# Designed miniproteins, single chains, continued (4), part 87

Each design is a single chain, and the fold is of that chain. pLDDT is the mean over its residues in the fold that is shown.

## One batch from the design tools (miniprotein)

Design m15206
Fold by ESMFold2-Fast:
Structure m15206 (fold): chain A 80 residues (1-80)
Amino acid sequence: MISKEEANEILENLEKKISPKDIKNAIELAVKIFKENKDKSKEEQEEIALKELKKKFPSMSEEEIRDIIKLAEYYLSLQN
């Protein structure tokens, strides 16, 4: 799990290339996917999130989507 400092660095780097609104929407979608798939392994949850985020945000690179997934996992860790 990433630290708060790492999460802030990822977010800052994403904001250089992607609008804050799209970042927020992508994180919210990833969080929703993790919550709906909590019965699956972490690896399966990440692959489902990657697939769905690629469909919803086709302008984002796979690297950017994987960074969104890391941020979603970080925010979920704060809720538990």
Scores: mean pLDDT 83

Design m15207
Fold by ESMFold2-Fast:
Structure m15207 (fold): chain A 69 residues (1-69)
Amino acid sequence: AMEETRKLAEKAKKALDEGNVDEAIKYLEQAKEVSTDPLVKKYFEDAINAAKEGNLKLAKQAIDRAIEL
């Protein structure tokens, strides 16, 4: 559950570091789907939106907030 969400989040962060935004969004959408907490889902949604807008720093901050809950 949370461990699998964290692994998907880590894969998304790595994809963002590599500049592969499409791959990062894919992992973030998967993390959102497997998450059970509505607030965690919202943070992943924020991360997806930030990544789509090219704000990779904001996307990573949203991912960190999701996995720290």
Scores: mean pLDDT 83

Design m15208
Fold by ESMFold2-Fast:
Structure m15208 (fold): chain A 133 residues (1-133)
Amino acid sequence: MTVILILLGSELAEGIGKRLAKALKERIPDAKVVILTLSISSALASNNPELKKELEEEIKEGVEKIVKEYPDADKVIIVMDSEDLKEHAELMKEILESKGIEVKILKKVLDGNRATDEQIEEVVEEAVKLYEE
């Protein structure tokens, strides 16, 4: 079973994240679509070692929740709303792959604040390609 994880760096991105989730569910109905919104800003964490550690723990907890909720998951596709989340998506990939789950990170980012319907459709098409691999 494939899980598509929409990784959001801010609650402000949740509106666009939900629109992407709806479009993905329509195009890939057999995949489970999950939104994970980070509570700690990557920008704030970059200059604060304590916040960076808290953010890394939040990411680890998010991964464990996905594995617990979807024990039959053999593939995860990660969609990011920002290039700033790339390090966090890679950490999620390392943890999931250590559990025997295949992980693909989408190179195209969503832009959680400004994505147009056309840009959402472009992200959906790239996710469909990774799903079919």
Scores: mean pLDDT 83

Design m15209
Fold by ESMFold2-Fast:
Structure m15209 (fold): chain A 59 residues (1-59)
Amino acid sequence: GPAAERERLAELGERRLALAAATGDESQAKQGMELLIQAGLGEERARAGMEAALKASKS
């Protein structure tokens, strides 16, 4: 149902952001943000997650 689909989108989004944090891959970071927005996360919060992942990759 919709709740299970949102959970799967959130998990996939988080995994893509984790990959972006490890690799610096901007494409993965953007896809992770988009998946989190589809999962029902607000745009601002999803974007902050993307920015945090990319910042982590630079450390």
Scores: mean pLDDT 84

Design m15210
Fold by ESMFold2-Fast:
Structure m15210 (fold): chain A 56 residues (1-56)
Amino acid sequence: MTEEERVRRVLQKVADAGLRAPEGINMVELARKALEETGGDVDAAAEKVIEYLKKN
């Protein structure tokens, strides 16, 4: 799986959770950072992005 595919899957999971991108947030960059912090785990990265969006 490419990094682009992982980013797309993370963003799809965030959308499926009913969360929208806040204005001024680069969602692709946020997904990339979450994937880096989780060692490429798409499910863990998606959960991290969802938690970040819920707090902001």
Scores: mean pLDDT 79

Design m15211
Fold by ESMFold2-Fast:
Structure m15211 (fold): chain A 55 residues (1-55)
Amino acid sequence: MVEELKKAFDEMVKKAKELLAALQDPSTSQEEIDKRLAETKKANKKVSELRKKLW
């Protein structure tokens, strides 16, 4: 459980950094940005769900 939360949190941070990098690159398409945004939201939801199970 704790290891799952740590992995989910690390994945969320990684996805957020990838989204930030895509936003800073003017050659990135809107479709790519939307995909990165969706992945970041999904990772954040997984962290939230795991936190609810722990508490």
Scores: mean pLDDT 78

Design m15212
Fold by ESMFold2-Fast:
Structure m15212 (fold): chain A 60 residues (1-60)
Amino acid sequence: ALEFTVSFENADKAEAIAKQLQNEDPDVTASVEGDSLTLVTDLDPQKAIALVLQAIGDSL
């Protein structure tokens, strides 16, 4: 499993992205602490990063 943390501009953004990730892929575990989002997934690092970027785009 891959675990990485992404920081956003504020906690509202982090929460929105976490909700979007859970809606798009319920097998992905996303947790929010302040303005940071921690993602746990079995995807390759490149694919995991792409998933987060897609969720960011979808939540705008």
Scores: mean pLDDT 74

Design m15213
Fold by ESMFold2-Fast:
Structure m15213 (fold): chain A 51 residues (1-51)
Amino acid sequence: SMEDVIRSMANALVGRGYSEEEARRLAREAMEQAGGDIVEAGRILGRMLAE
């Protein structure tokens, strides 16, 4: 479940021009910081990318 969400988020980032490795790292970091909360992970990821 968590791995499937990370893959989905990473695929979206690859579509935005991120490398596969960086996309997977960012997605995993956001999910870990969010404690598995998908909505919070999206917010964290958005903040990471806004800089």
Scores: mean pLDDT 81

Design m15214
Fold by ESMFold2-Fast:
Structure m15214 (fold): chain A 84 residues (1-84)
Amino acid sequence: MKEEAKERLKKLLQTVFKLKEEEAEELVEEVEREKLSAVKVIARAIQRSDPSLSEAAASIIAIGMEIDGEPVYKEVEEIVKILE
């Protein structure tokens, strides 16, 4: 369900990347509008926390991020596929 996927992404952005609700909602809208890849979603979230990072640097970090040994981009990729 598209609405469930949006809520899941919003919660992940708030929990993992510490984005405010408004920031997370804006990024979810960007994902739908621009059809962002999982890596680009994470890169944009990282850049919101540290604007000094380039998109390339943030993308490298995005690929390498793990929570409890699981790649974060894999979970975001599942959500993004539902939002296509």
Scores: mean pLDDT 79

Design m15215
Fold by ESMFold2-Fast:
Structure m15215 (fold): chain A 57 residues (1-57)
Amino acid sequence: SSEVQQIAEEGSEIAAKAPEEKKEEVDRLIRKALAAASGGDLETARRYLEEARKLVE
């Protein structure tokens, strides 16, 4: 779905911006977001993306 694609695209952008010190945690959060999105839980997926975004700010 378009929403799952959007979550994947946003996750990729966040991962690309992650500082080396935060990369492992960011990758973990994005992995959780994609797993939630694949299972249809878009709310949980977006929550994980928000946490990842906070780490790259």
Scores: mean pLDDT 82

Design m15216
Fold by ESMFold2-Fast:
Structure m15216 (fold): chain A 62 residues (1-62)
Amino acid sequence: MEIDEKEVELSLTLAKATIYEKAGDYEEAAEEYRRAAEIARELGDEELAKELEEKAREAEEK
């Protein structure tokens, strides 16, 4: 089983976004969600990328 470095980076970036969001650091959460969306696109997951960009936008509006 091969684990892609980008898949690991995506998981860590999502974890950071969640931590910042729970802490009320919405600007930092939005930045991490945008980074996660970029990684999702690099992995070919356009649906996930769009979902994560929407989460980033929602975080910025809080």
Scores: mean pLDDT 81

Design m15217
Fold by ESMFold2-Fast:
Structure m15217 (fold): chain A 56 residues (1-56)
Amino acid sequence: KKEELLKKIKEEVLKLKKNNSFTLEDLIELREKLKEAGILSEEEKEQLERYKELEK
């Protein structure tokens, strides 16, 4: 069940990539949560680090 929820969260990340109504900070927060849950891909983790650097 937990794995199913994590998969759905990953789907939300893909939806956000298509939806420009999300702010950069919101995207970073969501990606951080997914990273902590261990479901982000290597590319997504690298993107997250770049976003976080921009937010400095």
Scores: mean pLDDT 68

Design m15218
Fold by ESMFold2-Fast:
Structure m15218 (fold): chain A 112 residues (1-112)
Amino acid sequence: KTLTVEAEGDEAIEMFRFLSDLQAALAAAGAPFSVDVEMEERGDEVIITVTLTLGPAGRPLAKALLDEHEPTFSPKVQEKLRKVKEALDQGATTIVFTLRLPRERLDALAAA
C-alpha cells in the first residue's frame, strides 16, 4: 500500500534531509529498500518526487528514525511524518514524497 506526502519550501528541506538520513541508515543496516528520484523544473520551482519502497526490515528502522528526529522537525512536518509512521504501522511498503522548493534553495542545499 502507498502513502503520498507533499511538502513545500522549508518543510520540503526538512523532509529532504530526513530522507537522506533514512537512506544512509537503511544502507548502513543492510535493510532492503529501493529509491527512485524524479526531478522536474517548473518555472523557478523544482519538484522532486522521491519514491521509497521498504522491505519488512526497513519499516522498524524508518519508524525509529522518525521517533529520533521528531523533536527536531517543525510542527507541520511532525504532523505529516506522523502520518508516514501510522502508514508504516499499517503495513505500507511504498511512500511517495513530493517536495517543492525554489531552484535557488535546492542549489544552496546541494552546496552545503
Scores: mean pLDDT 78

Design m15219
Fold by ESMFold2-Fast:
Structure m15219 (fold): chain A 73 residues (1-73)
Amino acid sequence: SNEELLEKARELYEKGREAFKAGDLERAEELYREALELLEEVPEDNEEARRLRLEIEIEIGVIRIIKGVEKTF
């Protein structure tokens, strides 16, 4: 169900945040990507999924800036 997918995505997001706070940027990014993959199966009009996806994307963006790998041409 969408609720079960959201719950698993939230768990992965929380684990990713713990990894980020511990300085393990690579593991945080992996966990965030797994959460996003689960959220792809949730309808785009789901407000909770949309909010969670945005939060994850922001944190991935922060990691990329810290790692110096984000560059626009």
Scores: mean pLDDT 82

Design m15220
Fold by ESMFold2-Fast:
Structure m15220 (fold): chain A 93 residues (1-93)
Amino acid sequence: PYKRAIELDPSDAEAWSNLGAAFAKLDKPALAADAYAKAIELKPNDAEAWSNLGAALAKLDQPELAAKAYAKAIELKPNDAEAHDNLAKALEA
């Protein structure tokens, strides 16, 4: 279903990821996490969505769940320095 207009399509992982980013910018981490989780349901191999989910979970004071999300992002994209740094910070908490 992700071969159509990318915005406002509920079956489009990129649209959900963009919605998550918008909620994150509005400092609504719970809504951001929900949107990123839906993006991941549609595209579970999207390292960017996993990393962004981790950031939202970290803002919700859920460091263990944030660490798991960052670990998944690193599994999918091992050279992502940002995800490695964020995982280290989540494990420190």
Scores: mean pLDDT 79

Design m15221
Fold by ESMFold2-Fast:
Structure m15221 (fold): chain A 69 residues (1-69)
Amino acid sequence: SMEEAVRLAKKALEALDNGDYDTAIEYLKKAIEVSEDERVKKYFEDAINAVKEGNVKLAKQAIERAIEE
């Protein structure tokens, strides 16, 4: 559900703030699995890629866009 995706996305944001990037990626992967909207899934995929590239600011922006839509 979108509600569960938002909850998982918020946990990913907390993990990013703590510097726990592996945990953030796992929460984002779970958010993709429970999302129903392909556009929202794409934002979470973009966030995972940004984390892997070390761009935490871009990752947070992608997550915020996913949960605002």
Scores: mean pLDDT 87

Design m15222
Fold by ESMFold2-Fast:
Structure m15222 (fold): chain A 87 residues (1-87)
Amino acid sequence: MRYVLLVGVDSDYVEIKKDGKWERINVKELVEKYGKFEVEADAIRIGDKVIYSKKKMKVTFFKTPSGAIIAIVESEDEPEVKPASEF
């Protein structure tokens, strides 16, 4: 089954976990430069929340007409959402 989450991004940065390593991404800069930006990640930290899945998730960042940045998180497994303090 395919799961889709829409998550608002209130920060210029998000952190993604790939192959056991956390990396910080400037999503504001990338979305302004490319219009939309796609990554694959095992987990993603947005603000005070961590979204993770057993299989890699596909995350697409885009800017709305109002200037808000939204993340579309797509996964084959049900993603879990936890406070960043639990990671």
Scores: mean pLDDT 79

Design m15223
Fold by ESMFold2-Fast:
Structure m15223 (fold): chain A 74 residues (1-74)
Amino acid sequence: ADALVEEAGRALEAGDYERALALAREALALDPENPRAWAALAAAHAGLGDMESAAEYYAKAKALAERLGDEAVA
């Protein structure tokens, strides 16, 4: 799951938002409670102009990160 999130991050940096979406979805299929995967999904949606979905997914990432102590999304 973390390796897929890292690859999604690289796709986001390259501006390949469709690839980032696919990788984030795969990470969530393996671990639906991974806050970094939700954050990657949110960032990909923001890159595609879907700010409403981006806000929703980022809120989920933030809530999970607070629960798990992962400061990467806080």
Scores: mean pLDDT 79

Design m15224
Fold by ESMFold2-Fast:
Structure m15224 (fold): chain A 64 residues (1-64)
Amino acid sequence: SMEDVVALGREVSRRLRELAAEKGIDVRELSDEEKLAVVREMREERRDTYSDEDFERVAQLVLS
């Protein structure tokens, strides 16, 4: 659902910000590969909460 996409997007955005902070860079400086790696990690951890379609939609949004 759109609510699930928004909720997942917030969780992914939080992890991307944490990763960028650990590296001492802005989130916009993260590579597409690093952004997609975070989405893949979330998929393994949250597969019982979100659908494959939700993860695919969020992956496209983080690359936009």
Scores: mean pLDDT 85

Design m15225
Fold by ESMFold2-Fast:
Structure m15225 (fold): chain A 85 residues (1-85)
Amino acid sequence: GIDDIIDALDDLVDYLKSLKSKVSDPDTKAALDEAIDALEQLKSAVKKGDLSAAIEATSKLVEALDKLPADIRDEILSYLNSLDV
């Protein structure tokens, strides 16, 4: 249900915050902040049932991930691909 999706998004936000704490590069930290902001927007859109806002937030998330170093990006994408939501 929606609660399962919200829980998965919250877990992903916590995961990205954990990654950010381990990274020293300011550009990578900025890209992770953009990804976190996009996930918070997606969570808000899901709670409101706003499909258009959810699509926009997902687009922003993809753009933020594309800015990350390949190793960090692959780690995040592996986590995302493990989600059944």
Scores: mean pLDDT 81

Design m15226
Fold by ESMFold2-Fast:
Structure m15226 (fold): chain A 64 residues (1-64)
Amino acid sequence: AAEHLARGKELMAQGKYEEAVKHYERAIELDPDNAEAHRNLGLAYLKLGKYKEAIEHFKKAVEL
């Protein structure tokens, strides 16, 4: 769980947003209630221009 979250953040810093999404999705599969993973996935979607998906994950993060 924590490893995928950390790798996603590293990929975000490198501008590798599509790869970051995959690691954040894996973090959420392992820990569905991880608010930080949902928040960071929302940010990755925002960087990719996927605003609807970004909003969904930001809402999920706030609800957790």
Scores: mean pLDDT 83

Design m15227
Fold by ESMFold2-Fast:
Structure m15227 (fold): chain A 77 residues (1-77)
Amino acid sequence: SEKQEELIEEVKKLAEKAKELIKKKLDEETAEEEIKELEDFVKKAIEKAKKEKDEEKAIELLEEVKEILKDAIKKLE
């Protein structure tokens, strides 16, 4: 699915932006913890979407992850 692949790439880009903001805005110890949690969340979400047999449901999962990441970025800005 081209749409699913596009969303996975968008999720990855948002995750990288979030990690960059975390490094800039938080102290080193807190940043390391938050980045590990973010990386684990994103990895699990992408794996779940890839395992989902229903393409429409997989797209919905990725869109939800995208919105969560956008919200996190907004709170860090």
Scores: mean pLDDT 85

Design m15228
Fold by ESMFold2-Fast:
Structure m15228 (fold): chain A 80 residues (1-80)
Amino acid sequence: SLEADKEAIIASIKTVMDSIREKAEKYLTPEQQEKVEKLLKEIEKEMQNLRAATTREEVDAEVQRIIDKIQEISKILKEA
């Protein structure tokens, strides 16, 4: 169901965000940590939009926005 899929996606994103925060604390400078935290806050806003989504198409669009932001964070972590 759409609701079960949304719940699973949100749980997965939270796990990824926790992993990102742990890596940022260990490997990044304060300036890089600030950039990552801004992107994580944007992901949290997209997750709220994902929770509010009523169609599969809306869910897919929000997931893509979240993936794009995770990829930006991954680039920062890779450059550290």
Scores: mean pLDDT 88

Design m15229
Fold by ESMFold2-Fast:
Structure m15229 (fold): chain A 68 residues (1-68)
Amino acid sequence: ENALKEIERIGEELLARAVSPEARRQIEHDFEEAKKLLEKDPNNYNKVIGLILRAVGVLVDEEIRRRR
């Protein structure tokens, strides 16, 4: 399953970048939701992309908060 493998790869890369336990938890949750959506309906591509973008946003927010 190509899409699931790609999502797992992206998730591992983003988790490696997370510094706080809170960010890690949120990213883990978003990627578990993305995997479940793809398992339910492979055509849920837009929703899956949205969850990936949200996970990236968590890392961006963490970096911004760290600079404050």
Scores: mean pLDDT 77

Design m15230
Fold by ESMFold2-Fast:
Structure m15230 (fold): chain A 55 residues (1-55)
Amino acid sequence: MPSAASARAAAEALGAAGGAGLLMKVGHLTPEQAADALIAGGVDPEEARRGAEEA
């Protein structure tokens, strides 16, 4: 959907994926651990999990 809310959600998901990838690569975390770290940092659980899956 070409809405501002949709565009923001996509940008947030891409940011979460980048963060999860960095945590997994640098910290040697599993996807679950990366998602937990993002959640602890204030990311929504669903977005954190999607980011970890995409990483």
Scores: mean pLDDT 65

Design m15231
Fold by ESMFold2-Fast:
Structure m15231 (fold): chain A 83 residues (1-83)
Amino acid sequence: MKLPSEEEGKFIEEVTLEALRYLDEKMKEAGIPETPETVRLRVAAVMEVFARALDLAMQGKSKEEIRKEALRIVDEAVEEMKK
């Protein structure tokens, strides 16, 4: 496995933390309660954001593309929580 650069690693961390904050805000706005089920979905979404951001960064994708994908993952997780 290729290691990301220090700059790429810092960006992946920043995007993951932004995605976590965005998910928490979206859950609050949608009135989604913190239950064991929604907590599991939240953890899964954050882990997917981290893994996907790492993969895209290692492929040389732009910061804009990585952020867009991270927000898409969060939006899909919030929609799943509404079911």
Scores: mean pLDDT 80

Design m15232
Fold by ESMFold2-Fast:
Structure m15232 (fold): chain A 55 residues (1-55)
Amino acid sequence: SMEDEILARLREIAPQATPEAEKLLQRAYLLLSQGRVEEAERELRRAIELIEKAR
């Protein structure tokens, strides 16, 4: 499911997160647990962008 895909991606990128990205990942996880899948995906995407920008 989309929720399982987002959760898997969150777990995959968590070790690479900067402090700012970590906060976005925590928010994405909470949103996902609330069934707010689209918002969780948006926060995950923002976290990935921050990680990529830091590299």
Scores: mean pLDDT 83

Design m15233
Fold by ESMFold2-Fast:
Structure m15233 (fold): chain A 71 residues (1-71)
Amino acid sequence: TSPAQVAALTAASMREQGVADDVVAQVAAILATQPLAQAVPQSVQLLRKAGVSDDTIAAIFQLTAERIAAS
């Protein structure tokens, strides 16, 4: 799984959960351009700052992991 693929699958999961397009774009850029160990914590912080609940953030990453496993 490439960083670009993780970014694309996470963007799809975020849109499905109703996250705003500008926030989706910012998180996708972080995931595509940074190592996952750094990108995931930064993405979580950005989503929290944007008002996304911890339950929704967990759902986004769970759905993304399922999509990666299906790939």
Scores: mean pLDDT 82

Design m15234
Fold by ESMFold2-Fast:
Structure m15234 (fold): chain A 64 residues (1-64)
Amino acid sequence: SEHVAKAGEALNAGKPEEAAEHAREAIKEDPTYAAAWGTLAVALRRLGKEEEAKEALKKAAEHA
């Protein structure tokens, strides 16, 4: 997904807020896309949102 690729680029650039936004756009297009949920979890952990990150990781596992 283009959105997941952009999220990965944002994470590499140290921009977890932008990464979370791109990951959420990927989820909006396809909520079963496990990679998008996994990327969102990484971004949320970098933002200190541990509980939200755990929920995103659980959704990634459900769709893997």
Scores: mean pLDDT 86

Design m15235
Fold by ESMFold2-Fast:
Structure m15235 (fold): chain A 66 residues (1-66)
Amino acid sequence: SKEEILRRLEEAIRQGDSEAAALAGYELGKLVGRDEAVAIIRRLTEKYGQPRAGAAAIAGAEMGTL
């Protein structure tokens, strides 16, 4: 579900887990598209101060949208 993907993404970014963030970002990008996924990822990245995990999640989202 969208809620489960968002929960996993937030946890991955909170923990600074770049691999998990990229995987969750990929799933989110496939579900909501690039612009919405990037906006969500950027807000979580700012909230938790995790620029590397945020960048990994954005890269994952881009791949998810192809």
Scores: mean pLDDT 88

Design m15236
Fold by ESMFold2-Fast:
Structure m15236 (fold): chain A 83 residues (1-83)
Amino acid sequence: NATQAEFDAEVARELARGKSPQEALASAIARILDRDVGRPLVLKLVKEGKLTDEQVEQEIAGYRASDDPRDRELAEELEKLRK
């Protein structure tokens, strides 16, 4: 459900982080897929108890290591669901 403007904004953010155009494009695609598909899926699997504790910890660590505040916010949400 991403618009062209949303996609362009994500590419611009990744370029501002010092990524190459190819890296920025790949990261923007990954972020939109994570937002619209990956994050809802991870949240659903955690809530349904379908991920192992180790898998949940890996997801939290990955999001927490991100420079994106939105990723760190998701890490906090997953941490609360795990506990």
Scores: mean pLDDT 72

Design m15237
Fold by ESMFold2-Fast:
Structure m15237 (fold): chain A 69 residues (1-69)
Amino acid sequence: EEVELANRITAAGLLYVGAEMLGATDAAKRVKELIDQGIKAYEEGNLEEARKLFDEAIDLASRAIDEAT
């Protein structure tokens, strides 16, 4: 469970950096907000909400990268 969540956080972070590097600045800011919200949910013990937020961050970042390339 924690390993799976850690992998989601890592993926979201890498995709966030990718979106920033490609100049998708507005999308990257939104992705960072979702990551920050996911981390807060995790700290509060809301693992289900944290996973959902990280999944949203990953999806948004992936779409932003596709649109930027």
Scores: mean pLDDT 80

Design m15238
Fold by ESMFold2-Fast:
Structure m15238 (fold): chain A 55 residues (1-55)
Amino acid sequence: MSKEELVERLERLAKKLTGELGRFALELVEVLRKYGSKDQLERALEGAEKLLAKL
């Protein structure tokens, strides 16, 4: 999976959140897009998917 695909998947997950949490999540995705490594993005996606599955 490319870095761009990882960012897109993270953005889709972040959009499922509402209010300030959703805004914060989108800001984190933007930071990861600009400064994060592919490995960091993969770990973020795994963590986000597990966290959202519990909500």
Scores: mean pLDDT 77

Design m15240
Fold by ESMFold2-Fast:
Structure m15240 (fold): chain A 71 residues (1-71)
Amino acid sequence: NPEAERAYREGLRHLLFGQSEADLERARAHFERAIELDPEFAEAWAALGVVLERQGRLEEAARYRALSREL
């Protein structure tokens, strides 16, 4: 899904090159959009897990990382 892939790339841009809490929130929103468009997009689930871990939401991060390995 090209739109899911575009959302994922925008999320990565904010995650890798952003430095603020606002950039983490933008990354999360983009990864959530990628998952809405393609629920089987393993890389987007894994990336969302990374964002949630950095936000201190450790149980949710662990669940999403586990899910990404099973897709």
Scores: mean pLDDT 83

Design m15241
Fold by ESMFold2-Fast:
Structure m15241 (fold): chain A 73 residues (1-73)
Amino acid sequence: MEIEEALKLAEEGGKAAAAGKAAGDGVAYAGGALLALGSALTAALLGEKEGREEAKRRAEEILKKNGIKAEFG
């Protein structure tokens, strides 16, 4: 998986989590949050491997925009 593909999945998952939270649907929130967190972590790890620290920052910002707080160091 490429960094940009992982970041796109994190954004999609984050939007799904935000929509689920707004609807009061805990299952939809959990599913979206898991997709967002897993994809964001993948992007951060790929960015670290490639020496692209901006990928980690972009991943954290995507999560933050969708109400999910996470830091990858």
Scores: mean pLDDT 77

Design m15242
Fold by ESMFold2-Fast:
Structure m15242 (fold): chain A 61 residues (1-61)
Amino acid sequence: SRADDLSEQISVVESRISTLEKQRDQALSNGDTETAATLQTQIDKLKTTLSRLKEELREAL
């Protein structure tokens, strides 16, 4: 179903955000602020996608 498909997509996006946040935190710990900033941009874009998917899931239920 669309709700099942959206739930799967949400899970994948949340997993990707978690991985990138760990990589960002490691970059910050190493003083690599340029890499951390690039990772933060990717995290912000995925969080926007996540918000949209969660809204679509609420409408599908």
Scores: mean pLDDT 90

Design m15243
Fold by ESMFold2-Fast:
Structure m15243 (fold): chain A 69 residues (1-69)
Amino acid sequence: SKREEVKKSLEAAIESLKNGDVVAALAGLREAAELDPSIREELEEAIRALRQGDYEKALEILEKTLKSL
């Protein structure tokens, strides 16, 4: 389902961030936002945190978003 694909993309992005792979994480977040526009705002907030170097805040936002699905 679309929801399962969104969860998969978010889980992959979270794992990439935990491994320090920001490029892979950003790709996963863009994919998730395209699959589910309803979480686009939360994903954009996480991307802003990543651009500011706040990886902990980005992870918190993404894990919270994943739990809401």
Scores: mean pLDDT 83

Design m15244
Fold by ESMFold2-Fast:
Structure m15244 (fold): chain A 69 residues (1-69)
Amino acid sequence: FVDQILNSSSIDQAISITRQAIDSVPDDLSPVMDALIQHLRSMGVSDDDITRLRGRLGTLAARRRRLRQ
């Protein structure tokens, strides 16, 4: 997932890959989230938008973990 995110051609593609990672490995998302943040910053996304997106994806990951437990 990390390599796919870093090689994504668009913000939407990077987010889509991250959501797939949340479905597959919700308990170990730190490398995926770090890759997403770094890639979004390199594409010119604002810190405010990154913070909001990280919060939303974090909530989704937490829900996925609870459903698997």
Scores: mean pLDDT 76

